Designed miniproteins, single chains, continued (5). Designs and how they scored, part 22

Each design is a single chain, and the fold is of that chain. pLDDT is the mean over its residues in the fold that is shown.

## One batch from the design tools (miniprotein)

Design m16737
Fold by ESMFold2-Fast:
Formats: structure tokens, sequence, C-alpha cells
Structure m16737 (fold): chain A 76 residues (1-76)
């Protein structure tokens, strides 16, 4: 029980770190609304908000796609 709870918190922390990383990239690009939303989402994930794993995966995919498009625009 305790070990399982700790692993659950570690997963939440890792997810929050990914959100913060994406938020930092968007903030550097001047997309403040997206950055703020991602930072808020990271706080919620760290607090243990009940988000569906599928929803988290879908959100991560969209964040990654947006970041990738921004990176290509920066390269040009």
Amino acid sequence: AAAEAEKHKERAKRLAEEYRRAAERFRKEGRLNLAEALEFLAELAEAGEPLTEEQIEELNARISEEAEELEKELAE
C-alpha cells in the first residue's frame, strides 16, 4: 500500500515535470496562455487530481505536437 502510493506520487511528479518543461518552451515562445495552462496542469497533477490516463496521454501528445511545430518555426 505505502510503496504503491509512493510510486503513484512519483508518476504524478514525473508528469508534472513534463508539463513544466512544455510550459517553459511555450513561455519562451511568448505563448503565455498555453504556458500558464500547462503550469496549472502540472500543479494539479502534483496534487493528485483524478485525471484519466488516456486524457493525460492525449494531452501530452498535443503538447508535444505543438512544441514540435514551434521548434520547426524557430529553426526557420
Scores: mean pLDDT 68

Design m16738
Fold by ESMFold2-Fast:
Structure m16738 (fold): chain A 80 residues (1-80)
Amino acid sequence: SMEALKELFEKNRDKLIQIATSDSASEHTLNLLLSLAVLLKDEDLKQIILDEAKKRNLKVEIKPLSVGEAEGLLTYLLSL
């Protein structure tokens, strides 16, 4: 559910920011995080990711996500 997704996201938000701001974060990882931030309407995280991508000259692209896709994605990102 969207509520369960939001709860898991909020609980792990600091970890997701650490992943996003890591010099080892791939373009793919930033694209996934950006798409998740857009789905969850987290404008602050979206801006952090866009600033990091600009700093590292990486191309980022927003992929529209369903809630089910986002649940799998968040699980993947938290495994990094």
Scores: mean pLDDT 85

Design m16739
Fold by ESMFold2-Fast:
Structure m16739 (fold): chain A 72 residues (1-72)
Amino acid sequence: MEVPADSIGVRLATEGHVDLAQQLGKLVREHIGGSLEDLMIPREVAEEIVALARAGRDEEALALFRETLAKL
């Protein structure tokens, strides 16, 4: 099952992880020329990114997102 990447961006921003949400948007723009709304990602990846962010592991969340973009 896939979810819009924007659903993560909104969740992260509302939970105070604004810098991480902005970095995710920047990565999508750089890789596909679009926004988080233009990208669908696996739900399991979305949930892992949110869990990593909540644990303060922002660098790992970004690394997982970069890896996911590279496979799309």
Scores: mean pLDDT 82

Design m16740
Fold by ESMFold2-Fast:
Structure m16740 (fold): chain A 90 residues (1-90)
Amino acid sequence: AEQERFDLDVELALIEINVAIAKKHLERDLASTPEEREKILKFLENQRKRARDLAERYRALGDTEGARQAEHVIKEIDRLIEELKKALEK
């Protein structure tokens, strides 16, 4: 149980790092082409799926706090996806 929670925490931290990298890249206007924005959109959608699966795995272990943290990451990814989709519609 403790080891399984630690493994999930490591996976969540890696997702958070990946999301932070994507956010930094977008804030620096390094994804200025439609092709690069689409690439980042797919990347964020994949990170969202991973975070959703982690939330379910945390719940299966009875780790309500871990599930809450994973859901918070999903909400942050959803905000980035929303902003990116609005940019693609222009």
Scores: mean pLDDT 83

Design m16741
Fold by ESMFold2-Fast:
Structure m16741 (fold): chain A 80 residues (1-80)
Amino acid sequence: MVSEEDRKLEQEAREASAERLENLSEEELALLREAEKVAQELVKTSSDEELEEFQRELVEMLRELKSPEEILEFAKEKLK
C-alpha cells in the first residue's frame, strides 16, 4: 500500500531540498545532484522499510541544514 505517510515523507524531503537549493553554491548543487542519483538507485534496490528509514533520516538531515557533502555520504553509505 502506498501510504499517506510515505507520500508525506517524500514530499517533506522535496520541500526541504527545494528551500536549500535557493541558497546553495554551484558546487553544493552538484553534490546534492549526486546524492539524488544515489537515492534513486536506493529506491530501485531497497525494501519499503529501508526506504522509509532512509527518507526519515534524510528529511532530518535537510531540516538540520546538513551540508550537501554530508547528505551525499549518508546516501552512499545506505547504497553500500
Scores: mean pLDDT 67

Design m16742
Fold by ESMFold2-Fast:
Structure m16742 (fold): chain A 87 residues (1-87)
Amino acid sequence: SSMEELLKKTLEEIEKLAKEIEKELQKQYPDLDPRLVRGAVNMLISSTKRELEELVKNGKLTEEIAKKKIEEIRPSMEKAVQLLLEL
């Protein structure tokens, strides 16, 4: 597949996974403001999209890197929620 097709597929998988994790986290922490959780999720998705787009511009996006970025979404979202709980 072209690097652009890999980017598109990776972003779609990340967005789908992030939405499911957001639902799980909101259920686990019902007292957290859902707007803050959504804000943190949107910031993470935007940051990851920017990183992946830069990798495509530099001809460096690989299936291994894409897989790692997908695997990092859950722990990154869990860390973001833990930071929100410390406020």
Scores: mean pLDDT 84

Design m16743
Fold by ESMFold2-Fast:
Structure m16743 (fold): chain A 88 residues (1-88)
Amino acid sequence: SLKEKIEKIREEIKKLVEEYETAPDSQRDALKRRLVDLAQKEIRLEYEYFYENNILDPEKLAELHRFDVELTRKSIDEAFEIIKERIK
């Protein structure tokens, strides 16, 4: 259930990044905003998954927290670049 939701969002993010590369300029800002929203949703679900499965690895939790903070504090353009790097 929760794992399936995370995988579905990850698949959607990858498809939207590919769509962005071929998108006309008029659609690019909307795609960036959608990607940032999806990435933030994915991170929230990953926290929930870690909690439910008792995954209390401090390094993994710190990594998720860092991504969450970066996506929240950075501009949409900077957040988009972080998302692209993360899916590689």
Scores: mean pLDDT 82

Design m16744
Fold by ESMFold2-Fast:
Structure m16744 (fold): chain A 78 residues (1-78)
Amino acid sequence: SMASAAQKQAMITQINNSPKLNDQQKAQAIDLVNQITDASIIDQMTAIINDPNASSLDIQIQMGIAQIQRGINERFPE
């Protein structure tokens, strides 16, 4: 399903409030969220950013996965 503007805004708020990301990483994450169309990708990013055991690296890996998945969804839309 398509991500709503409200889901994207909630994710942006979570990114801005994350102590695990620096200002540059937050800007990159926000740019990525604005490009995501699939709600499941937003849900995956929300899960990792709210995981107390996730490191900054784990969050960055999940962002990389989300970016790849976005690219696949653009080439192979359902």
Scores: mean pLDDT 76

Design m16745
Fold by ESMFold2-Fast:
Order: sequence, then C-alpha cells, then structure tokens
Structure m16745 (fold): chain A 81 residues (1-81)
Amino acid sequence: KKEIEIKLANKTTAVALLAIGDALDQGYLTPEQQKLLEGARAANRGDLDKAIELFKEAAKSDNPVYRKAAEEMIKLLEELK
C-alpha cells in the first residue's frame, strides 16, 4: 500500500507539472489540461472516485501523452481503492 501511495504521489506531481508546463508554454489552458489538473487535485485531496472520473475524461484526449498519463493515474488510483 505505501509503495502504491508513493507511486501515486510521484505520478500526480508529474501529471500536474506536465499540464502546467504545457499551459505556460502555450499561454492558455486546454480542456484536457484542465481535466488533468482537476484530477491531480482530487487525488491529492483523497477524493479517489472523483479523481478517477476526471482522469477518464482526460483519457479521451487525442493527445497520446495526456491519454497515457491519465490511464496510468486511473490504474494507480484503482489499486489504492
């Protein structure tokens, strides 16, 4: 359980930094980036079900990097539930 929690914390941080970094480089926040950030925030607050739903929306993205990040987050969150 603790190993999964550490992986989740590291991945949540990486996903948030990815979305924030891309938004800063672009000068605007896309809907997919917003869903990744909302999901990361929900995960940090312990709202696992809400985080999973938000990452499922992000996983519908045509961007393969965001889709992969969202799918990896869903897997970790479901293992922690």
Scores: mean pLDDT 80

Design m16746
Fold by ESMFold2-Fast:
Structure m16746 (fold): chain A 92 residues (1-92)
Amino acid sequence: SLPLPSTEDVVAAVRRAADALGLAEETKQRIVEAVRTLDEALLEALLGPAHVAQIRALAPNEFQLRLLTASALIAKEVDGDAAVDTLLALLR
């Protein structure tokens, strides 16, 4: 059996998704930093306080908080706030 998913597994998934989407290296690094730190002020600056509050409400543990944060940050780079809203609606 594989070990339980870790912070580095989420970071690896972010790097693969960013590369697949052709995101700039600076954007990729910023998303990785936000996912690693989960710094509330940084997350609110990137996603807005309403989306951060929704992510925190949906995530029952730190791993899922990182995964949802990573997914929301990638979604925002694809189609902006509307993509984040769609992602969070699917998880309710």
Scores: mean pLDDT 83

Design m16747
Fold by ESMFold2-Fast:
Formats: structure tokens, C-alpha cells, sequence
Structure m16747 (fold): chain A 81 residues (1-81)
């Protein structure tokens, strides 16, 4: 659901932020990481943030993240800026 995706996105942003204050820079960086994952362009991206995206975007918990899950996560991030 949109509510579940939003909750996971907010939790993810809190983990990448410094001490729970989410900035516009945090959101823009998260968007960049999601776009990089969708395009297969991971060069210069933080491996820790990539791992967190994979964890939070895995909606079925099977360790696999689909393109649809990544796109839903990206859309929610773009709606927060």
C-alpha cells in the first residue's frame, strides 16, 4: 500500500540522515541512488545507502527488489521534496 511504502521510505531517510533530521540533500541523494539502481549506474554511490535501499524497497522480504518496487520507492521520495 502507499502508506506502507511511505513508512518504509521515511524509516530509510531517517537511517541515512545524521541523527534523524532529514534534509532536502538527503532526499536528493536517495533519489540519485534509486535512479542509479534503475539504470545500472552505481559508480560513485555509497554502498551502505545502496544496501539500505535494497532492504527497505524489498516489500515481500525475499531478498529480491523488483523494478516496480524501486519505481514505487522513487516516486514516494520525489513526492517528499
Amino acid sequence: SDEEIRERVLKFLQEISKDGKVTEEDIEYAIRVLKGLLEGKLEGLDPEVIALVRRYADLDGDGKVSREELEAFLKTLEELK
Scores: mean pLDDT 77

Design m16748
Fold by ESMFold2-Fast:
Structure m16748 (fold): chain A 70 residues (1-70)
Amino acid sequence: HMSELEKKALETMDEFAEKISKNPEKAREYLDELETKLREIIKQAPPSEQERLQKLFDEYLEAAREAIES
């Protein structure tokens, strides 16, 4: 069901969630780095997957940024 690129993206998100958990003071820097990596994954995806992945990533990053800024 899940594409290999989508799986890689979710694994990358989990990796950065762990980094933020261990060093919350760098959460903004980690989220900026995550956004860059996720954009590279989207570029590698076929057009049919790009829109879905972009929406998933945008929602995740927005929620994560709101959580650290609250």
Scores: mean pLDDT 78

Design m16749
Fold by ESMFold2-Fast:
Structure m16749 (fold): chain A 71 residues (1-71)
Amino acid sequence: SAEAEALRAEIERVAAEAAALARQLGDDSTAKSIEFGRDRALQLLDQGDLEGARAELAGLRKVRDTLEAQA
């Protein structure tokens, strides 16, 4: 669906931004945690759990915003 496609794009974008910021800060462990969160969100989306995917995305956004403040 268009909603699932938009959600997938948002998950991938937010996770990529957050992981890049973590790596710029030299924090590979946080970058890996972000990538695992992305994979979980995408897995939930593929299973049709849109609410679960949105909850994981909210967590990824929070991590990204925290890292942006540090960068």
Scores: mean pLDDT 88

Design m16750
Fold by ESMFold2-Fast:
Structure m16750 (fold): chain A 94 residues (1-94)
Amino acid sequence: GGLRAAGSAAGAAGGAAAAPGAEVEAEGGEIRIRMGEDEEARRAAEGAGIGAAAVPGVEVRKEGNEITITVGGSEEAQRLAGELARRAGEVARA
């Protein structure tokens, strides 16, 4: 179900954001995660992309060391975006 996939995607994105050298920016239903050059960060980014792509209404783009997660306009997608943004904000402040 979408709720289970959403939780998985949020967890994967949180893990990627916690990777060394990661920068996280969340704005308006779009979450951008920029990874460092190391392989651990690259693997975390791949996991986040796979998890997010499993959620209906979520679009994932990977460019080099950057992952952009765009959440659609449905209420379920907006709730997911809020949870991802909250997690990204916590990591950015830590």
Scores: mean pLDDT 60

Design m16751
Fold by ESMFold2-Fast:
Formats: C-alpha cells, structure tokens, sequence
Structure m16751 (fold): chain A 86 residues (1-86)
C-alpha cells in the first residue's frame, strides 16, 4: 500500500488535460503501427484504473467525480479506437 497524495486540484487539472487532448490523441492513434497500439492500449487501461481509484478516493466531491468520469469516457473512446485498428 503506497501513499498517493494528489490534491483535488491536481486531479482536476489532470482530468481536464485528457479531455482537452482527446482529438490530438485520436489523431496520434491513427498514425501508429500495431505494436505501438498494443503498448498504448495497456497504458490507457492503466490510466483508466488510476482514475477509477481517484474517483473512489474523492467520491464525496461530485463535481470532481463527474470530471473524472468524463476523462474515463475519453480514455475508453481512445481504447475503442485502438481496438478497431487492431
């Protein structure tokens, strides 16, 4: 059990960055080969798991939970796009 001390503000900024980068990330996926796509898929899965943990940690903050859910949806769309190319 390791200590992860991201503040609510830091989590918010991280989620907002993923949401804002969605279109650019989808364009990058379109330019990747299969090996790169398989690696990216694993990283996206890890990022989704991390956001799910943060959502549980900050469940008493509904505005932050909503923003994390939006970031997870963006990552799930990226994952789906990767799967369509594999």
Amino acid sequence: ASLDKLTEEQVKKRAEKFIKSKENMLKIVDSMDKDALETLKKLVDEQIERFEELKERYKDNPELVSLIDEAIRVLEEIKKHIDEKL
Scores: mean pLDDT 82

Design m16752
Fold by ESMFold2-Fast:
Structure m16752 (fold): chain A 87 residues (1-87)
Amino acid sequence: SQQQQLQNQAQQLMDQAVALRDQARQEERNGNYDQAIALYQQAIEQARQARALLQQLPSTPANQQLIANIDATIADLEERIRRLKEA
């Protein structure tokens, strides 16, 4: 169904966001803070795209929970960028 296709596309974008986050964490551990920030920003972009796809779906409790999980992920990544910029 179209709903399954959008959910699968959103999941693929979130998988990409997680991979970028993990790369950013490696750069952060290596002291490459500018590169880490750039990768976290790319992860946020992928997560925002996933959120936009899910917003096209009916507002069911399941879809609201998926969007809430993405919003929490974006907030965590934005907080990490803020802390790195203050260091």
Scores: mean pLDDT 90

Design m16753
Fold by ESMFold2-Fast:
Structure m16753 (fold): chain A 81 residues (1-81)
Amino acid sequence: GLFNKMLADYYELIAKLIEQGKTDEAIKRLRKAADFHKDTNPKLSDKLNKAADLIEQGKVDDALKLVKDIADSQQKAADFN
């Protein structure tokens, strides 16, 4: 539904921030999203925190791939419902 589409668009925005080298802003947004989902979707929260950790470790390409995978998963959920 619409909510999953909004989440997909939000994670695509984070992916663009990573691609633009705006890593501090990307980390901030990933951590905030992880905190938002920690009680309702802990698996998503863990993936968002892992993406932020990867950026902090200089593994930017791995982080970008993970964020795009999250966005794609939310887009598929939107398309199903």
Scores: mean pLDDT 83

Design m16754
Fold by ESMFold2-Fast:
Structure m16754 (fold): chain A 68 residues (1-68)
Amino acid sequence: SDEEEFALLTAIRQAAQAAGIPQAERSALLNDAMRLGGELLKQGASDEEVRRRVLAWAEERIAELRAR
């Protein structure tokens, strides 16, 4: 749902901000997260599976960006 997508994207944005990721990189991260979620839904993944997989992916990307 739009509400669940908004909550997921808000959580990712907050985590990226807390990690000190610059605004441009945060915008790219959120766009990539939205694309990944859309692809998973097209492949028949449940909303809960999308949330788990997108959050795990985002945590890895934030860690990589933070370590740069």
Scores: mean pLDDT 84

Design m16755
Fold by ESMFold2-Fast:
Structure m16755 (fold): chain A 108 residues (1-108)
Amino acid sequence: SEAEELSKRIAEALKDPENRKKMIEAIPEVVEDIAKEFGLSDEEKEKLKELLTKALEGDKEAAEELGKFLLEKAKLPEASVYALKASLISDAEAAAKYLEAIRKILAE
């Protein structure tokens, strides 16, 4: 339920183009935290950044590629959407930064 509540809040915030832009601007910090969690190379960090940016902009193909990337590199469960949420939740520092960015967007 926590992951679903967070998902709903993110989706609601992303309805506003300004909030979406701010969310995209937070990607470098989120990517750095995920890269530390999974031990990603610099090339893999760039790929993750590109896929997250495109997925947040509504690119369904990029969202599917993001899922495959996480499964292949992090050996995460097939439920890629839940796997990304679980990764952010399991890294308390990454989760805190991500939640703080979302909370700031929602408060504006």
Scores: mean pLDDT 58

Design m16756
Fold by ESMFold2-Fast:
Structure m16756 (fold): chain A 97 residues (1-97)
Amino acid sequence: MEELLREAAELALRLVEEILRVEREHPDDPELVAERIRELVREALEKMRKYGEEAVLLLAAGVGQLLRKRARGEKPTLEAALEGIRNARRALEEHRR
């Protein structure tokens, strides 16, 4: 479980770093940037599918948390990704009871 959370957080951080790179390379084309971001997110979610549906949800939670921090002008960090993932896992655990 702990290893899966770490892998999801590391992949989420790498995905957000790639997103920031795409934005830097195409500053005058917001539509192209949006399409590339959508493609990168889809690919990352599909990579986690091999670990099961819960792993995909955890990755999505990590990415969502980092994108929210970026929207606020805050730096994306591994700790922020892990926080989003831990919150999602806690919600899933409560619903299984």
Scores: mean pLDDT 77

Design m16757
Fold by ESMFold2-Fast:
Structure m16757 (fold): chain A 99 residues (1-99)
Amino acid sequence: SELASLLSEIEALVAENPSLAEDFAVFQQELAQTPENERLNLARAYLHAFRAKVALDAGDLDEADQEAREAYKLYPRGSSLIVDVDVQVGVQVLKKVVL
């Protein structure tokens, strides 16, 4: 039931943030191809990655950085979204420090 709860939370977040729709489709395809014993960690990683992207779009770099790090920690071999969000957050954090 923990996986079902995570999937419901992800679906709710995507419904509130339509910009996540393409990444959600990628997540659903990756989840279907993931071994059953790894699906829970994949769903946790994607929830953090989606939260990171929402925070990044809102300009909350501290939350975006924290969420992106948790996503990568849970699934470092994960999708292009997890890697892309980590890179995008890193670039924005670097721009803030060079000021």
Scores: mean pLDDT 76

Design m16758
Fold by ESMFold2-Fast:
Structure m16758 (fold): chain A 75 residues (1-75)
Amino acid sequence: IEEIEKLVEEVKELAKQIAEKANTPEFQKAMDYLNELMDKMLEEAKKEKDKARLEEIRRGVERLKELLEEALKKL
């Protein structure tokens, strides 16, 4: 769970940087919504006791982080 918490915080920081760099209302709205989804996902992950499910969540957030890093580079 600690790895998922760290990845969520990293995704939220990337989302903030993308919104700031893109500087459009549409990107700000999209990144705010992404952060809301990340918070909801983390709350569900804290309740999850299936280790395989937690690993799926971790891999999903890690992939999202990679995509956001690439998006930030292109802005």
Scores: mean pLDDT 78

Design m16759
Fold by ESMFold2-Fast:
Structure m16759 (fold): chain A 77 residues (1-77)
Amino acid sequence: SEIEKQIAEGKQRIDALEGQSMAAYAANDVETAMALDRAAEQAWDSRQKAVAALKAGNEEEAKEHLDKFKATIDQAS
């Protein structure tokens, strides 16, 4: 389904944020690194809740968590 696809793609987007945070730490940009780490943690939590809701058969709740995930990723970009 589209939701399953977006959840799967979400892992790649979280991995990208973590990579950007590591690059910022390597550049001694601690403020950016901490902001990206926080965004990755928030995105991970929202994605996990979306996965749990989908497994429970609650597609509407999964969409709500996925929307929050997207907002977190977009704000971090």
Scores: mean pLDDT 85

Design m16760
Fold by ESMFold2-Fast:
Structure m16760 (fold): chain A 82 residues (1-82)
Amino acid sequence: GDAKAAAEAFRARLDALAAELDSLPAEEQASEATQAAALARVRAALVEAGKALGIPVDTAAPEEELEAQLSRVERALREALA
């Protein structure tokens, strides 16, 4: 179903991010800017996965609520890959 396709797309995005980070010099990998950019890309991938799964993510929500929504998307992705 669409959930498995969304989970595979999310995995592909994480694999691409990991490969990109591994290709950077060690100093860039350790930088706060690189870590912040990586976190932003993971969050963006979770938002897109949520859209594909029909799980709404309100990116304007307070941080606590946003984290709860992203955790719900992550759980659905794990279930789809199980």
Scores: mean pLDDT 79

Design m16761
Fold by ESMFold2-Fast:
Structure m16761 (fold): chain A 110 residues (1-110)
Amino acid sequence: EEKEKEIKLEIAETVGRLLNLPQEVLDAIKEGIEKGLSLEELVKRMSSPAEALDAVLAWTIVNELYEAAKDEDEEKREQRLDNIARFLGLTPEQREELRKVVEEAREKLK
């Protein structure tokens, strides 16, 4: 559905900024979301192993944040956000950006 793509594109923008992704990698992720590509298909489009690893990481985080937005259990959502923030070494301010994009996604899913 178009709502899923719109939400994932907004999550990808936030993730791309927080991870300082190369623009080429972010553009490929956005195209993958628009076209409904698998992770395997996305990785095959990357020019280097470093870009492929960045794409895998960002794609995984985008999908985890989207699943968090669909989860009705607030405790489980917060646990997912805390796990991502710790894994990425995010500041409290950056963790709040993740919470805000997930909350915005939740409003769009209503």
Scores: mean pLDDT 82

Design m16762
Fold by ESMFold2-Fast:
Structure m16762 (fold): chain A 82 residues (1-82)
Amino acid sequence: LSLSREDLLKLSPETLAKLKYLLLTTTELNDSQREQLSQELELALSLLPVEKKKEVLKYYNNLESLSDSVLLKEIQQELDQT
């Protein structure tokens, strides 16, 4: 689970969406590992072309249907930090 930003940039939009989803749903990572991977993923996603970002969002939204409660918690945490 030591993925670099360069590794993340090489991943397909579908895999990036799955990784984003996994970081929200998994209990197999400690908080430090989850935060580091999340930050690296956010940076990688920000560097993607607009078309690839849209693909990631499309796959991510499809995966959301499997765990609405987890995604709602993530959105709430993001709002609380704002």
Scores: mean pLDDT 65

Design m16763
Fold by ESMFold2-Fast:
Structure m16763 (fold): chain A 74 residues (1-74)
Amino acid sequence: MPRLSEEEREKILASVRKILETESQEMAIAYLELLAKELNLPEEVRKEILALVRAGKYDEALALTEKAIRSRLA
């Protein structure tokens, strides 16, 4: 997997935040599931992010996504 630049990481996280704030829960889940597959995130992390979105814990979902990207691509 190619490393993400700082700028690319910020753009991804900004997109995640916008989706969580403006789109339906179903669209947010679909987007995050696709993103997790493209970034090859661990299944456990993917499940946790989706569970947080389904529970309406969007701030925690965003924080976990950022942590997962940082831990994989730092």
Scores: mean pLDDT 74

Design m16764
Fold by ESMFold2-Fast:
Structure m16764 (fold): chain A 94 residues (1-94)
Amino acid sequence: SMEEEIERLIEGLERTVELAREQRLSREQVRNMTGVALDEVVKFMSKHDKEAAEKARELKEETMRRMANASAEEGLEIFEEAIREVIRLLEELK
């Protein structure tokens, strides 16, 4: 069931990126979307693997710091990079 939960989380993250690309999001919307997505990953990892959770928290902190000074366009790029990295961390848990 953990592998199936990981697969569903990855599919959800990939779909969120696809939908974000189709919308002209504001800087605030990109920032909020990024925070929510990364919080869900941290929460999931915290239930299953402490080291993975710590890596995800560090990535979230770095990403949100970068996001604070980013335009909407830059923010979307930062969001996509962060999602690619958390997907990699999730794949390592399989």
Scores: mean pLDDT 87

Design m16765
Fold by ESMFold2-Fast:
Structure m16765 (fold): chain A 72 residues (1-72)
Amino acid sequence: SDVTVVTTSGLVIEGERPSLELEEKALTAALNLGKPGKVALVKKDGTVEYFDSLEEALKAAEPGDVIGVNTD
């Protein structure tokens, strides 16, 4: 998958390490949800979308996007 998945624990679990700006934006958005297991999809252009599951976010994701997962 050309989509990168990062966790609030600092682990990259899918894809290549993204740019720091997109990684920080995805993690900040995931943390702002305040609930473990919730995910934030940050589009390549910086637009943020929120999903209840990683599977839903992956269906909406395009190459170059970053998904942030709150694991805490």
Scores: mean pLDDT 71

Design m16766
Fold by ESMFold2-Fast:
Structure m16766 (fold): chain A 93 residues (1-93)
Amino acid sequence: DLELELLSLLHKLYEALLAGDKETALKYLDEIAKLLGLEEETVQKLRDLIEKGDIAGAFELLAEAFEEKGLDKAAEYARKLAELAKEIEKEKA
């Protein structure tokens, strides 16, 4: 259940970021942060990356946070989304 909820939130976060909808993206980030009990410092770094439009960086940091929690499937999915974002942005490669 937790893994499926995280995968759903990651997908929604990714779609919001691709659409440039930062308000919706930050809302989904808050839900992920609450669900996992992420440290405020990590949440602040994620917010900064989203504000800058660094989608790849945001998902790479999320993948690291998921790995620390032992959430291997969510971490793998986040890494896949980061790679797709790099492909789209090219300059972030």
Scores: mean pLDDT 81

Design m16767
Fold by ESMFold2-Fast:
Structure m16767 (fold): chain A 80 residues (1-80)
Amino acid sequence: SADALAQEFLERVRALLEQARRLLETGGSLSQLDALERELQALFDEIMAIKDKLTDEQIQELNRGLVEAARVLQEAREKL
């Protein structure tokens, strides 16, 4: 169902955001940053591919998480 699909992607976005925040806090490596940036892009592409199966509200919620993850990764890049 759309709700189950949205929940699956929301959990993936949340996990990515937690990893990004951890990298920012602990200082990580450039290879870890590159890996998370690739994961973010792949996740964005997957969400866009299923956009027609989700509600506007679900898309907006997922997009907020993706934007925040991108912001955190950019901050981590600037700190490295």
Scores: mean pLDDT 88

Design m16768
Fold by ESMFold2-Fast:
Structure m16768 (fold): chain A 110 residues (1-110)
Amino acid sequence: MEAEEVARRAEELIATSPVPAARELARVALSLAELARERGDPLLLEAARLALEGAELIAAGGPVSGLEELLARIRELAREAERRGDPFLARLLRRVAEAMEGAVAAWRAA
């Protein structure tokens, strides 16, 4: 999925979803997609796709196991950023993981 498609779907969720946690994570996906377009970085684009998929799962009342799988994949992208010597990207991806974990916790508490 291209960055423009991620941004479009994220904006749709922000505008239409009644679930606050889904809208918050969709805003994260939108920011990552915009940054991926500016930098052309495939790790940013993959993180944007994962954040969007997480937002869509929360909006649909999807399984927690699916969200945990996406969270694990984002954590692996953060480790990959560290391995390539990109501390800014690693920090950004860790914050994305924290946002997704927070969204999961908020959704489960509702």
Scores: mean pLDDT 84

Design m16769
Fold by ESMFold2-Fast:
Structure m16769 (fold): chain A 73 residues (1-73)
Amino acid sequence: SEEIKKLKSKIEMLEGSKHLHEAVMNVVIEKMKKSPDYDPDAIAKAKAAAQKALEKTEKEIKELKEQLKKLES
């Protein structure tokens, strides 16, 4: 159905966005570690913020996958 196609496309889009966000997070953290003003508290805060953002995206993907399962069952 059209609704199933839309859900599959949205899931694929969000999974792609998650992959990109993970890659960017790793680059930012590595740059912070190499800074002359190295601050372990700032790095920990950045990691926590990145983790929270990833968890939000993962939750959205999970909710969409559950909707897809209900339509395919």
Scores: mean pLDDT 80

Design m16770
Fold by ESMFold2-Fast:
Structure m16770 (fold): chain A 102 residues (1-102)
Amino acid sequence: GAIEAAFAALEEAARRLIKALLREEEDVTRAIGRVLRIIGLLEDIRLALERGDTEGARRSVEELIELAREIKEEAVREGKERLAEAAEALIEAARALLAELA
């Protein structure tokens, strides 16, 4: 269904952001911390969707958007264009999922 397709797109965008973080982020501890937060939020979204907890899913998606916005803003400041593009793609996929949850 539409929610399932939107979540699959979000997982794909997250995989691309994780790869970009591990490639472009020079602070390994910071990169790993962000990767773990992305994975944890995706799991929270998946579990909320499986339980029919639409509000819980929305909250976790909004938290993921905020994390991706922080990553994008820092990437732009540092001239890390591929990382900024990957973060923007995650924001777009997350917003699409939020639209399906409305």
Scores: mean pLDDT 91

